# Ledger of designs, part 99: designed miniproteins, single chains

Each design is a single chain, and the fold is of that chain. pLDDT is the mean over its residues in the fold that is shown.

## One batch from the design tools (miniprotein)

Design m3447
Fold by ESMFold2-Fast:
Structure m3447 (fold): chain A 80 residues (1-80)
Amino acid sequence: DLETSRLISARLRDEFLRNGGELTREQADRIFANPEEAKAEVEKRAKQQGISVDEYIKQLDQQMIALGEQAQAERRARAG
């Protein structure tokens, strides 16, 4: 369903961020193969921070944007 897909997406982003901006096909495949574990992990992490799942997902999105901006700045520094 849409909620499961959203939580799997959040788990993929979390794993990507934890690996310093890298995610292997094998890591992604494991997350897709275990949707209930992915959902439980995202819910657990949101609860540990004392925030909603929606807020946790927003934080992951903000971290993804920040990582992308850092990568762009590094590319510009190298090119200029």
Scores: mean pLDDT 80

Design m3448
Fold by ESMFold2-Fast:
Structure m3448 (fold): chain A 90 residues (1-90)
Amino acid sequence: LKLTPEQAERLNAFLNSMIGKSRKEVMEALEKLEAEDPELGAQLQKALAEAEAKLRKELLGKSEEEANKMVILESIRIIEKASGVKLEKP
C-alpha cells in the first residue's frame, strides 16, 4: 500500500464507522467509497484483503460480527504501517 497521512486518516474514519455493521452494510459503504474515490477504494480493498489473508485461520469459527471486527482492526494496523501515521483504533 502507498498511502498519504490524509488518505490513512480518511480510511481509518471509514473503518471505525463500520464497527458493528453487517457485511451487507459494509459492502454497500465500500461500493459508495469506490464510486466517490476509486483510488482510495482500491487501497482499502488491498488492506482488507491483506487483513483477511493474515487472519485466515483465526477467522475460522468466528461469527460474521466477530470476523468483521477482527478484519477491520487488522486493516487499521496495515494502514498505520503503510502510512507511518498512528491511527485511532475502536
Scores: mean pLDDT 78

Design m3449
Fold by ESMFold2-Fast:
Structure m3449 (fold): chain A 95 residues (1-95)
Amino acid sequence: EARELLEKGNEYFEKGDYEKAIEYYQKAIDLFVEKAKQRPLTPEEVRLLAEASYNLGLAYEKLGKKDQAKYWFLTAASAYRLLLEFEKADEVLKK
């Protein structure tokens, strides 16, 4: 699902079709948002969300949409930070 949409977005990005890449990256992110309403995301799902958000930022940057690019880069940074917090929490719980 979400990974397949991310892969499709990457295909369009590599072809230089940044508008189609944005469409598929946004669809992947929307699936993670819906999953998060039902249960906490796994670290792997948070990693894929971070990758989709970062790539969405790159696609907006390629289109000259600087404000949208900045928003998605900040979203990606937040998701990557959450991954580091998962690792630290696991260390504490083992004590």
Scores: mean pLDDT 80

Design m3450
Fold by ESMFold2-Fast:
Structure m3450 (fold): chain A 70 residues (1-70)
Amino acid sequence: SFDWLNDLPEEKIEELKKALNLPDDASIEEIVNTIEKKFGEKGLKMLAVLAQIEDKERWKQYLELLLSLG
């Protein structure tokens, strides 16, 4: 379950949608499905780690690392 994504600040969810080239109205399911399709199981595991990062600079660096998988 990715219900924890609903607890992320909206700003972080918006950055994820933008980084994945998703529309602003994309659902949490669409974010998860896009990461799985582009980056596989490793991408999903990295998404779970990304959610635990509170520091904005570290969050962006880790997001870039995730995006480098595809």
Scores: mean pLDDT 79

Design m3451
Fold by ESMFold2-Fast:
Structure m3451 (fold): chain A 78 residues (1-78)
Amino acid sequence: MIEYIEVVTEAETEEEALKKAIEAIEKKTGNSVYSQKRVGNTTYVLLKSETSLTFAEIKIEKKDGVYIAKAKAAVIPL
């Protein structure tokens, strides 16, 4: 069964917000980053392990002086 997860992180920098979002996805899924690609304000991340694949889309927005990373991920069991 495909599982969908959402993660929202905040940081004072765009880089830290992205890092926190990726770390949260790794913690929730047990998967590790295999590849990532940035297109504009969106970072696409593929995470994998022996038992599952995770496809994540992370959008970063600046709001009221903080950076908010909104991540949506699909976890596909192998």
Scores: mean pLDDT 84

Design m3452
Fold by ESMFold2-Fast:
Structure m3452 (fold): chain A 65 residues (1-65)
Amino acid sequence: SVSQVAAELRAIEIAVELGDAAKIEIKGDTIIITVSKDKEKEAKELIEKLKPAFDAAGVKVELKV
């Protein structure tokens, strides 16, 4: 779907920003980001910054620690 393609593109953007600090998985229109506890704040700040773009694209984001 269009939302899945948008999620894949956004996931690449997140992976570039967080690097090896995060495990990124895509399930349909949802991006699942898994980070260690020491990276939780950085991941949350990035997600909040990108939220308007994700919402506009119909992409959901889930953070796991």
Scores: mean pLDDT 76

Design m3453
Fold by ESMFold2-Fast:
Structure m3453 (fold): chain A 89 residues (1-89)
Amino acid sequence: EKADELRIKGIKAYNQGKYEEAVKYFREALKIAGPEDVETLRMLADALEKLGKTDEAIEVYRQAIEVAKKLGDEETQRALEARIEKLKS
């Protein structure tokens, strides 16, 4: 399947509270799109956070921050850094 189709399936699962299914689809999308898909990384981390997998979510948010830095996306970088700080408190 195309990465966009898998991402849409993940978003649908997430919106239905099916966070484990959402994680599966987002991981499959990242295998196709590659590790520089900031938006899919964010959604994966959000789904992991909903599952209570806080340490895994923080790791994926940090991956998204590194990609945002490479792309010069300071707004996304700051938003994700703030999210991590909130999860650690």
Scores: mean pLDDT 84

Design m3454
Fold by ESMFold2-Fast:
Structure m3454 (fold): chain A 84 residues (1-84)
Amino acid sequence: SVIEEARELARRLGLSDEDIAKLEELVRKLLTEGSKEVQEDFFKNLEEFLKAVALAERYREAGVVVEHLSPETDERLLEEIKRL
C-alpha cells in the first residue's frame, strides 16, 4: 500500500507522528484522483516534502539529532520513493 510505504519511509526519516499523519492525509487525497500524472507529481512532491521536513527537524531541534535520521537517510528515502 502506498500509504503504508509512505508511513514507513517517513518513520525511517525520523518524522514525528504528527507529520506522518499529515503525510498519510496527503497521500489519501491524491490517491482518490487516480490519474497517473497526478500520482507522478505526487511522488515528486512527496520526495521534496520529506526532504524539507527532515532538514527542518534538524534545525528546529537546535542541535538535537533525530534518533532515526542518518547522514544518507535523505538519499535512501529518495531512492525508496522512486520505487513506489
Scores: mean pLDDT 55

Design m3455
Fold by ESMFold2-Fast:
Structure m3455 (fold): chain A 81 residues (1-81)
Amino acid sequence: SVEEILELLEKMKEAIRNKDLETFIELATKISKLLNEAKLPEEVKEEIERLLLQAYMYALAGDEERALEAIERAKELVLEA
């Protein structure tokens, strides 16, 4: 559901703050599965997955601020759809 996706995105922000990339990857996998079942436009689903990849890359680089911004943008897209 959309509510579950939002909850997982919040947990993903926590994983970024804790520098827990293993939990981040597990959460991203769960979100991807839920996105496939969600009643969201396909363009929105693709943009969310792109933002999750960007967040992962920023987190790997140690850029916490940009990683968190990418997750917040993903949350915004879920809420606006």
Scores: mean pLDDT 87

Design m3456
Fold by ESMFold2-Fast:
Structure m3456 (fold): chain A 112 residues (1-112)
Amino acid sequence: SIKELLEEKEKLVKELEEKIRKLLEEGKLTLDQVQKLQEIVFEFVEKINEEKKLSDEEYEVLKTLLLGYALNVYTDEEDPEIEEKLKILIEHYKIPKEYLEEFEEKVKSLRK
């Protein structure tokens, strides 16, 4: 499960970059909003990294999936595939439910 996600790292990053590009081109997201979402994601990943000591690959995959999830929460879109992959990471690293709730609240606070 986690091994499969790590093997898909480059694909996940590429899919995220394309999603951001499309949202920016469609005017659904601004560069400032992308930066703020990236800051929220970075804070969360660093918190997990301090507790779990992630490898470089694990860090990149977690960051990528969390940013994808944050974009979906921000745009009010459901993506079962990203949610399922994120569940794999949550279970593997034993991420507390409250951390995810705080993360989601911060993302939603950027909506107007």
Scores: mean pLDDT 82

Design m3457
Fold by ESMFold2-Fast:
Structure m3457 (fold): chain A 65 residues (1-65)
Amino acid sequence: MARIESLKDLTEEEKEILKNYDLSDEQLDRFVKAYKENKGNVKFAAALARFKSGKITLDEALAVK
């Protein structure tokens, strides 16, 4: 099973999904960690990164799937 070491290891489709979340550098670092911890779930990891930035609530992150 492929593990991401950096943002470069994402597929083009995953990168496109990530762009929609408009993450800062701090949020991108948080995303990479969440991606590794959540077995490559890009949408969930991006939502968690935004939740921690205060842009969305956890309930909103869990509702958007």
Scores: mean pLDDT 64

Design m3458
Fold by ESMFold2-Fast:
Structure m3458 (fold): chain A 88 residues (1-88)
Amino acid sequence: SLAVLTPEEQAGLDRILAAQARALELLRAGASNEEAVEVFAEELGLDEEEREKLLAALRGDEAAGREAIRRILKREKLSEETIDRILN
């Protein structure tokens, strides 16, 4: 389960969740999807391809979103098993 993470996986997940929380607060305040993705990307050091995939996900491309999130989770040193649990 997601409750059973290594300290390194927990630290990586905490960074992602903090960046997501900032992006969601911007969306709640009336920011655009593009602005929210930009803030998320800046916090996590995402490249342009990852930003484009996240924007595509917000427009309904779930496969692009899953690919971007998988890449981010791998960069943050989460195991493949943990990533599969998060995405399923």
Scores: mean pLDDT 79

Design m3459
Fold by ESMFold2-Fast:
Structure m3459 (fold): chain A 63 residues (1-63)
Amino acid sequence: ATELLNKGIELAKEGKLDEAEKYFRQALAEDPANRTARRNLALILEKKGKTDEVQALAAEGLA
């Protein structure tokens, strides 16, 4: 189901970055191969200044 992903996107648009991060992490926990969830999580981490974590997510997504 894409419910966690969709809710995370909605929260991110509202500027609720911490809540959006939690929903994207839950979506990835349920489906680690979900590219859309990984991409959105990376965007949130980048907005929070966690660029090292963004690079780690990109490396995991390519494996």
Scores: mean pLDDT 76

Design m3460
Fold by ESMFold2-Fast:
Structure m3460 (fold): chain A 88 residues (1-88)
Amino acid sequence: MRTLDELLAAETDPASRALIEFVKDLDVDKDGVVTEAEARAWAKRRNLPAEDVLAVMRGLDLDRDGVVTVAELEEAVRHVMALRGLTP
């Protein structure tokens, strides 16, 4: 399984890179999993609206379980690359 650092190193699209960096910052435990609780704590520390942070998290939460994994983020990046015709 690739880490968020490996995904960031492999990605060239600016929007996808920004998304990976955002999720990487939210992974407080560095276990490859980001929860709503971690997102709320991060938003509080950064003085950001929790609702905006949670909206991004929910967009990445394919299982709608309140958790975003490195695997879900990697699949989202792969889908974007496929739409651009960059996957074989």
Scores: mean pLDDT 60

Design m3461
Fold by ESMFold2-Fast:
Structure m3461 (fold): chain A 74 residues (1-74)
Amino acid sequence: KKIFPVSATKTPLKKGTKVTVKMTGPVNEEVDLTAPWDGNLPIGSSITLEEGEEATVTVYDENGNVLDKQTFKA
């Protein structure tokens, strides 16, 4: 197993932006967050993958528009 830290978004957001962070791959997880400051949104999560697996972290605004996307491969 490999563990990938998902510390923050790569795309900066405005303070107060409400988002849904979806982690998709071998397991699916979803969390709703609000940006605490102007800049990269702290997520503070991790993804565990087996060799050859891939996962994607996609950040959506409250209207379902994609704001950020990160892909991890083990």
Scores: mean pLDDT 80

Design m3462
Fold by ESMFold2-Fast:
Structure m3462 (fold): chain A 60 residues (1-60)
Amino acid sequence: SSTEEEILKIEREVLALYLREDYEAALALLDQKIAETTDPEVIATLKRGKASLAAAQAAA
């Protein structure tokens, strides 16, 4: 579905930044995508991803 494709595309971009330890850029990208979408499923998924990433960064 278009929703699944959108989520996968965002996840790939975020994962690439995360693997480079560019956590600030990864969080900023998630914030941007959350602001740009009106799909509640996408918003919920990205917010959970952001919370997980922020927790990982805080534990570093």
Scores: mean pLDDT 82

Design m3463
Fold by ESMFold2-Fast:
Structure m3463 (fold): chain A 63 residues (1-63)
Amino acid sequence: SPLEQQLLEGGLSEELARAIVAKDWDAAARGYAEMYGIPLNTAKATLVETMENLAPEDAGIEL
């Protein structure tokens, strides 16, 4: 996928880029956790921020 190649240029691993393109958020969060050496819960938060930067949609922050 062309999107997979663009994500790789962003410094993401091949497996992480593929998971994001497939919208497999569980695999993407696991890939983020492994790549950065952080807990899965923290990886999920980081993934959400990364998605907002790559695809700014109607994203709302709920407190």
Scores: mean pLDDT 68

Design m3464
Fold by ESMFold2-Fast:
Structure m3464 (fold): chain A 100 residues (1-100)
Amino acid sequence: SLKEQVQEFRDALESEAKKAIELAKEGKLDLAKELIERIIDAVYKFSKTLPPEYKEKFLELADEAREQLEKATTGEEVAKVVEDFLKRANKLIEELIKSL
């Protein structure tokens, strides 16, 4: 079901985001950015399965995250991009689940 797919996506997103934050804090910026790009790609793919309203919101969130990631030059800045992205994504996911 869509609700189960959304819950699985949330769990995967949280797990991968936490790994990216840890890599960034360890100074492994290239690995952190590579993982974040995979997360953004996963969001684009997942957005295609969603109702139009949520598809647009997730695509906007992904585009903003990519733009902020390109500007990030330190581990602290990269970690902040991921933390802000995860917080906003979780809010949208919670709203989506309540609408299902």
Scores: mean pLDDT 86

Design m3465
Fold by ESMFold2-Fast:
Structure m3465 (fold): chain A 68 residues (1-68)
Amino acid sequence: HMSVEERLRRLLDEARELLAKSTNPQVQALLQDIIAGLEWVLAHGSDEEREEYLRQAEVALRLVKEME
């Protein structure tokens, strides 16, 4: 099973891929926010913050996918 850090990195890669394909400015803005949060928590976050961000990022990314 993947570690929290591995899952966060995979979400970051997925969010970057979605941003590269997106033509919707609102979706682009949401993806940029998700990417910034994932980058921050991977670089500076505690284990608890990483676990919390993983849950938030999964929900946010799911909602972004539904907007397309």
Scores: mean pLDDT 85

Design m3466
Fold by ESMFold2-Fast:
Formats: structure tokens, C-alpha cells, sequence
Structure m3466 (fold): chain A 73 residues (1-73)
């Protein structure tokens, strides 16, 4: 299983985390997202796919003008 954390503004974390969650579900993964303030915790079955989806979600949020970054490597 994989876990990735997106941090930033409350709106940025929510947008990035939701986007990552949607991508994982579209790829057939079992996934969850939990948003608390400026942090979104995304969990998926595949660690690499979970991390890559979180990176794309955070990037999309930043392109929309929101603060969002993936924590860790």
C-alpha cells in the first residue's frame, strides 16, 4: 500500500488530494483521501502510483493558483 501527503493552503491541499484520489479511482485502485486543514493524506494500493498521482494533483492545484506540495520523497 502507498501513502502520500499534500500540504499547503486548505483549498490547495483539498484540491490536490481530491485530484489524486480521483486519478487513483479511475485507474481501478482502492484509495482514500483525508483532508485536515492544509494537509491531505492520500492512500492507495500501489505506493509508486499513489505518490505520482499526489504529485500530479498538487501540480494541478498550483496551476489553479493554490498552494500545494507533496511532502517527502
Amino acid sequence: MGEAVISGSPAGAAAGGTGAYIELKERGEKATVRVEGGRAVVKGENAELTYESAKRGAEAARKAGLEAEVEGR
Scores: mean pLDDT 84

Design m3467
Fold by ESMFold2-Fast:
Structure m3467 (fold): chain A 71 residues (1-71)
Amino acid sequence: SMLEETMEEIKKLLEEGDVVGAAVKVHEFALSLGIPEEDAGRLVQKLAELSRVHSAEETVEKTKELIKKVV
């Protein structure tokens, strides 16, 4: 699925330490799903918060759960 492919790309960026690249990917993906800019921005903020205290894998799984709640 496009969700799983995008989450795998975000995971790789986080594993490489590219939090900015991961944030851009989350934002672009959220907008592609029709999520409003305000909510897409909140998802980006949550990804950044999660990445500080969780592994790349855990951050991606939690971000995926958040996206499912707003779609």
Scores: mean pLDDT 85

Design m3468
Fold by ESMFold2-Fast:
Structure m3468 (fold): chain A 102 residues (1-102)
Amino acid sequence: MLSTEAILKYLEAAYAIAEQVYAVTGDERFKEIAEKLKEIIEKAKRTGKISKEDLEKAIELLEEMIELLEEKYEETGDPSIAAYIETLKMILEGLKKALKSL
């Protein structure tokens, strides 16, 4: 089972990817995902815990971001996007395992 700190590191990594993709592409959908992830991260840091509902919301945001990145990869063939997709899929599996343990 992932600790709250390990889950937070996963969410911060996903947030960094969303911000970086927004900076490169200008696609406002990644900015919206980044802002929503930041709200979950800041709440978890303030409370010292991640609720089941916030973890489920984070999982949905990562699934949406992966789908959008797969669309961008089909358009561009950019290997950096492929690397982001694989990283996010690993994070998503970790978060899903954490959710089952709550």
Scores: mean pLDDT 86

Design m3469
Fold by ESMFold2-Fast:
Structure m3469 (fold): chain A 57 residues (1-57)
Amino acid sequence: DARRARLRELARALVRFDPSVLESLEKFRTALEAMTGATLSDAEARELYEELRAELG
């Protein structure tokens, strides 16, 4: 899934730049949506958040 792969790479860059976005799902979602200009579903935001917290948090 090209869109999901791109979102994951951008999310990883975001977390590397500002780890505080992992403090809450709301912060993560808001920052990623602002960075990408895209609207994320609750499922997409939660899946990426959980994945990155496990990997980088």
Scores: mean pLDDT 81

Design m3470
Fold by ESMFold2-Fast:
Structure m3470 (fold): chain A 66 residues (1-66)
Amino acid sequence: GMATELAREALSIQSYEEAVEKAKEAGIDIDWLKKRAKTDEQFLSLAVLAYLFAKGGRLTEEELAE
């Protein structure tokens, strides 16, 4: 299901480069995230959370449709 796919995608984000690509795909402002994050670890955490938030919103709408 969509929830399983979302979890699988999130768990696959294990590198800085993957986090940047996923955030860009979700339409997230990478420059804003870099200014917000003080370390690369914080950037990774924020990018993963932003990706989950963007995808989670869509998942909720699809759950209500079915």
Scores: mean pLDDT 60

Design m3471
Fold by ESMFold2-Fast:
Structure m3471 (fold): chain A 57 residues (1-57)
Amino acid sequence: SKKLIEEARKKLEEWKEKALNAKSGEIEEDGVKRKITKEEIESITSELLKRLEELEK
């Protein structure tokens, strides 16, 4: 599903850009909104990219 993987990458890139450029990024964790750090954004992005790489293979 190359098209789905490309869409997922594009969505991830958009989310990352928005999160990094926000004055305060927020995520919902266990039903509670909290601030997201740059380190968390990098960690989440890295994890999702690894999952996308696995799907491409």
Scores: mean pLDDT 69

Design m3472
Fold by ESMFold2-Fast:
Structure m3472 (fold): chain A 63 residues (1-63)
Amino acid sequence: MSLREKARQLLMQSVDNMNQLAKQQLSALPSDAPVQEKLDVVIASIRQGGDVFAEEMARLKAE
């Protein structure tokens, strides 16, 4: 499997993980939560997923 193909798979997996985390975190907020708080949750989910993706890419590069 090429480096490009592995990177594509990791990216797609990361996007799915970010979506799952965002949905879970948003469902934990009250329905009347301010828009800014909801945005912060989405940003945090993206950041967390991005960190995992960066670690996996670094490991792939080191191999």
Scores: mean pLDDT 76

Design m3473
Fold by ESMFold2-Fast:
Structure m3473 (fold): chain A 66 residues (1-66)
Amino acid sequence: MEEEERRRREKQVQEEVEQLRQEMTQRMTDTLRRLRSVGEDEANAAAARLGREGQEEIEKFVEEAK
């Protein structure tokens, strides 16, 4: 039935989105920790950039999965 296939697809997409968010958060944390040893302004700029790029990547994945 199409409903079972759709439900399985939605669950898979949700799991992949959650994994992407976890990877993004980890990369962001590691990058911020490293950059704060160099400069606070650079760390803040990198955080804003990574957050935007990560959100765009997740949105693109969700749109493509529809």
Scores: mean pLDDT 72

Design m3474
Fold by ESMFold2-Fast:
Structure m3474 (fold): chain A 86 residues (1-86)
Amino acid sequence: MEEIERLRREGEELLRLAEKALELGVNASQKLTGEAQKEHDKIAKEIMERAREISKSLPPELRPLAVLLAIEELRREGEALLREAA
């Protein structure tokens, strides 16, 4: 029981973290201009589509992990593009 509750809470925390990471990625895309913004948008779309397909084939308990990993990848790509633009 305790472990199931912990996994459920962990999944909820991961979803919140994924939402924040997505927000950071979107903000990074909005701060980028020209070609850098286009590249970020292409990467974001590809990563998110793959995350959706993976989550469809996984049990509900594992979906937050797949989404979180995809959004974390998006966040890293956004930060890399921002560093190049600076």
Scores: mean pLDDT 62

Design m3475
Fold by ESMFold2-Fast:
Formats: structure tokens, C-alpha cells, sequence
Structure m3475 (fold): chain A 62 residues (1-62)
């Protein structure tokens, strides 16, 4: 699904940032910023509740 594709892309970006020495807070901020851009493009797929759930899931997997 589009949600799974977005989640995988965000996880890949987060892993890349961690390899570059970014802190967990820096990674989560970058993921939040990217998710905000996706929400503007796909507001019917990325409701505020869905964004919060994805952020929590990404935090647990990083």
C-alpha cells in the first residue's frame, strides 16, 4: 500500500541519517518534516491520527 511505501522510505532515510551520526531526536524531526510534506500531497491517506501512528512505529523500528 502507499502507507507501507511511505513507511519504508522514511525508515530508509532514518537509517541513513543514523549512519551519518544523527541523534534520535534529529532523525525523528526529519521524519516528521517529511511526513508533513506527504500529508499535504495525500491528506486522505495521511490523516493526523495516521501520521502520529506512523511516527510511533518508525520510532520503535529505528
Amino acid sequence: SLLEEIKEELLEQGRFMKRQGASDDQVLQAVRDLLTHYQRDYPDVLSPETVEKLLAEIKQEL
Scores: mean pLDDT 83

Design m3476
Fold by ESMFold2-Fast:
Structure m3476 (fold): chain A 71 residues (1-71)
Amino acid sequence: MTTEEKRSLAHLKIQEIVEKLQAEGVPLDKVKEMARKMMNKAMDLIDQGASLEEVFKAIDETAEEMKKKLE
C-alpha cells in the first residue's frame, strides 16, 4: 500500500466520523477541531511509516477521547 493510498483512506475514515458527528448534532466548530486533530495525528503517523491499522486506531482513539470531552 502506498503513502498516497493511506492518506486517502485516512481522509475517508475521518470524513465518515465528521458526517456522523454532524448528524448527531455536534456543533460545527467542535467537529472542525476534532477533524483537524484526527487528520494531524493520521498524517504524522503516515509520515513515520505507520501501518494503516495503526493510523485507523489512532483516528478512532482521538475521536473517542474528544467525544468524551464534549459531554
Scores: mean pLDDT 81

Design m3477
Fold by ESMFold2-Fast:
Structure m3477 (fold): chain A 83 residues (1-83)
Amino acid sequence: MGIKQVAPKGEVVKTSTSQFDITETGTTMVIRDKRTGRVEELKIAEKEGEVVDPRSASRYAAFAIRQVGDLLDDADGKTPKPL
């Protein structure tokens, strides 16, 4: 049984957007909402440097931003008619 491991192999991508602060490691991506302080952690690989998806970094970043945004329920914006 694994506990969360955020010990990158020296490759850490830190990205700050207008809404989120994103930290990507070889195994995990951590997204923090800069306004609420909410943090979400996504697993992108089994081991450090062992990536499951060759396009993981950018794909998970887009997915996680969307996921966290949805979790926050666009409280202030509240998009009309989600369909």
Scores: mean pLDDT 54

Design m3478
Fold by ESMFold2-Fast:
Structure m3478 (fold): chain A 75 residues (1-75)
Amino acid sequence: MKKHETIINIIESLRKDFEDRGALTPEDRAELDRIIDEVKAGKITPEEGIQRLVEVARRVAERTGDRLFVLELKP
């Protein structure tokens, strides 16, 4: 469905942004790749994908002390 493509694009964009900021560990990258793969395969819902992405962003923010990563994911 169209929602899956939108969510995948959002996750890919956020992964690229995190990578450009140099904030991702190899573990974070592997988790983001897994989220993308699982959403593409239909193993998880778009909503579940967003929840996992928020958890990754929260861990990155806690590790770096940068709360802006978490705030950028909220409306």
Scores: mean pLDDT 70

Design m3479
Fold by ESMFold2-Fast:
Structure m3479 (fold): chain A 65 residues (1-65)
Amino acid sequence: SEKRRRAVSLVTAAGIAYIAGDFERGAELVREAGELLGASPEQTRRAVEAFLRGDFREAVRLLES
């Protein structure tokens, strides 16, 4: 779907921000992806935590749960 495609773009941008050391921007992009996918606040919080640990697979899983 278009929402999923946009969420993938946001998560990709978050990964790029992480590599650049911009963890604040990366976390914002993960939260935006969570809102777009309808993730709960708890799922989004856990996804941000996983992202900040470098566990991007788990971050995506949590946003889609």
Scores: mean pLDDT 84

Design m3480
Fold by ESMFold2-Fast:
Structure m3480 (fold): chain A 59 residues (1-59)
Amino acid sequence: MKVLTVPEDATVEELIDLVSEKTGLKKEELEPLVAGKTTELAAAVLEKKYNIKFIFVKS
């Protein structure tokens, strides 16, 4: 399981960028899964789909 640290104020676009950087997945592949979602829902979808866990932290 990949653990990804994200800022507590992270946007969906920032989640996509971080997942792309850390996992090597293309942003184009991630965008359709999270379009129209809140950051929390986007995180949940990505966690289930790609076996990832997000930890929200203060910068």
Scores: mean pLDDT 78

Design m3481
Fold by ESMFold2-Fast:
Structure m3481 (fold): chain A 91 residues (1-91)
Amino acid sequence: VVEYPAAPPTDRTVTASVTASPEEATTIMAVVTSDGSVEIERSTGEKFTFTKTYPVVGPEQVVKVYVLKEFAGQSTVFSGQAKTHIFKGLP
């Protein structure tokens, strides 16, 4: 039986776009991968887009994205929405 080589790992891009109001609000994106690593990115202003690219490891990789807002120097989780992305390996 002839086996085809496994597809090379493909980077997957996670994009989170947020509009903040009022303009001075800080938007925080926290990305948690299935191996427990955490990446945090902050942005200020009215409109923000955060983009992170992750290599696909194994047949399936789970990535959770949290978007939080910080007001007046207080790290208050006013409305955190968690989205779960499952990246499947190429066939």
Scores: mean pLDDT 53

Design m3482
Fold by ESMFold2-Fast:
Structure m3482 (fold): chain A 65 residues (1-65)
Amino acid sequence: VEELKRIIMRQPLPERLKGLTPEEAIYRVLVELGIPEDKARRIANALAPLVEAGQGSDELVEIAL
């Protein structure tokens, strides 16, 4: 959870994310990037385990379309 928040913090994100799950933290970032809420939620569900494993960086770049 905290590792995902650290990765996300490289973007200018609000500290409000401290209480969120990894999935919600990713979802928030995607929505702020302009991705539709429905799509962002599906992507967050898919990416959360990959980002936790440190493998999700390329997927985040590709999916951030």
Scores: mean pLDDT 59

Design m3483
Fold by ESMFold2-Fast:
Structure m3483 (fold): chain A 86 residues (1-86)
Amino acid sequence: SKRDLLIKGLVLYFRAASQEEIAKELGIPKSRISKAYEETKKNPIEGVNGMLLLISELTGANLEDIAEGKGEYAELWEEALELASK
């Protein structure tokens, strides 16, 4: 589901996974990940990193909404952080 993909993406983010590991774990081309990271590096957006942009692109979630830390997003962050610590 989109929720499961979002949690998995956030777990990889909290673990500081390499672009190679993210590509492997999400089953997507490394070039797609690199593009998202380069976009946020060249055109910085306040409160947004390359992984958040990638998650937005993969799930269709609005980038502004996930970056705002709305209630459900805050709960997803907490769940992913707990999973990443295991």
Scores: mean pLDDT 76

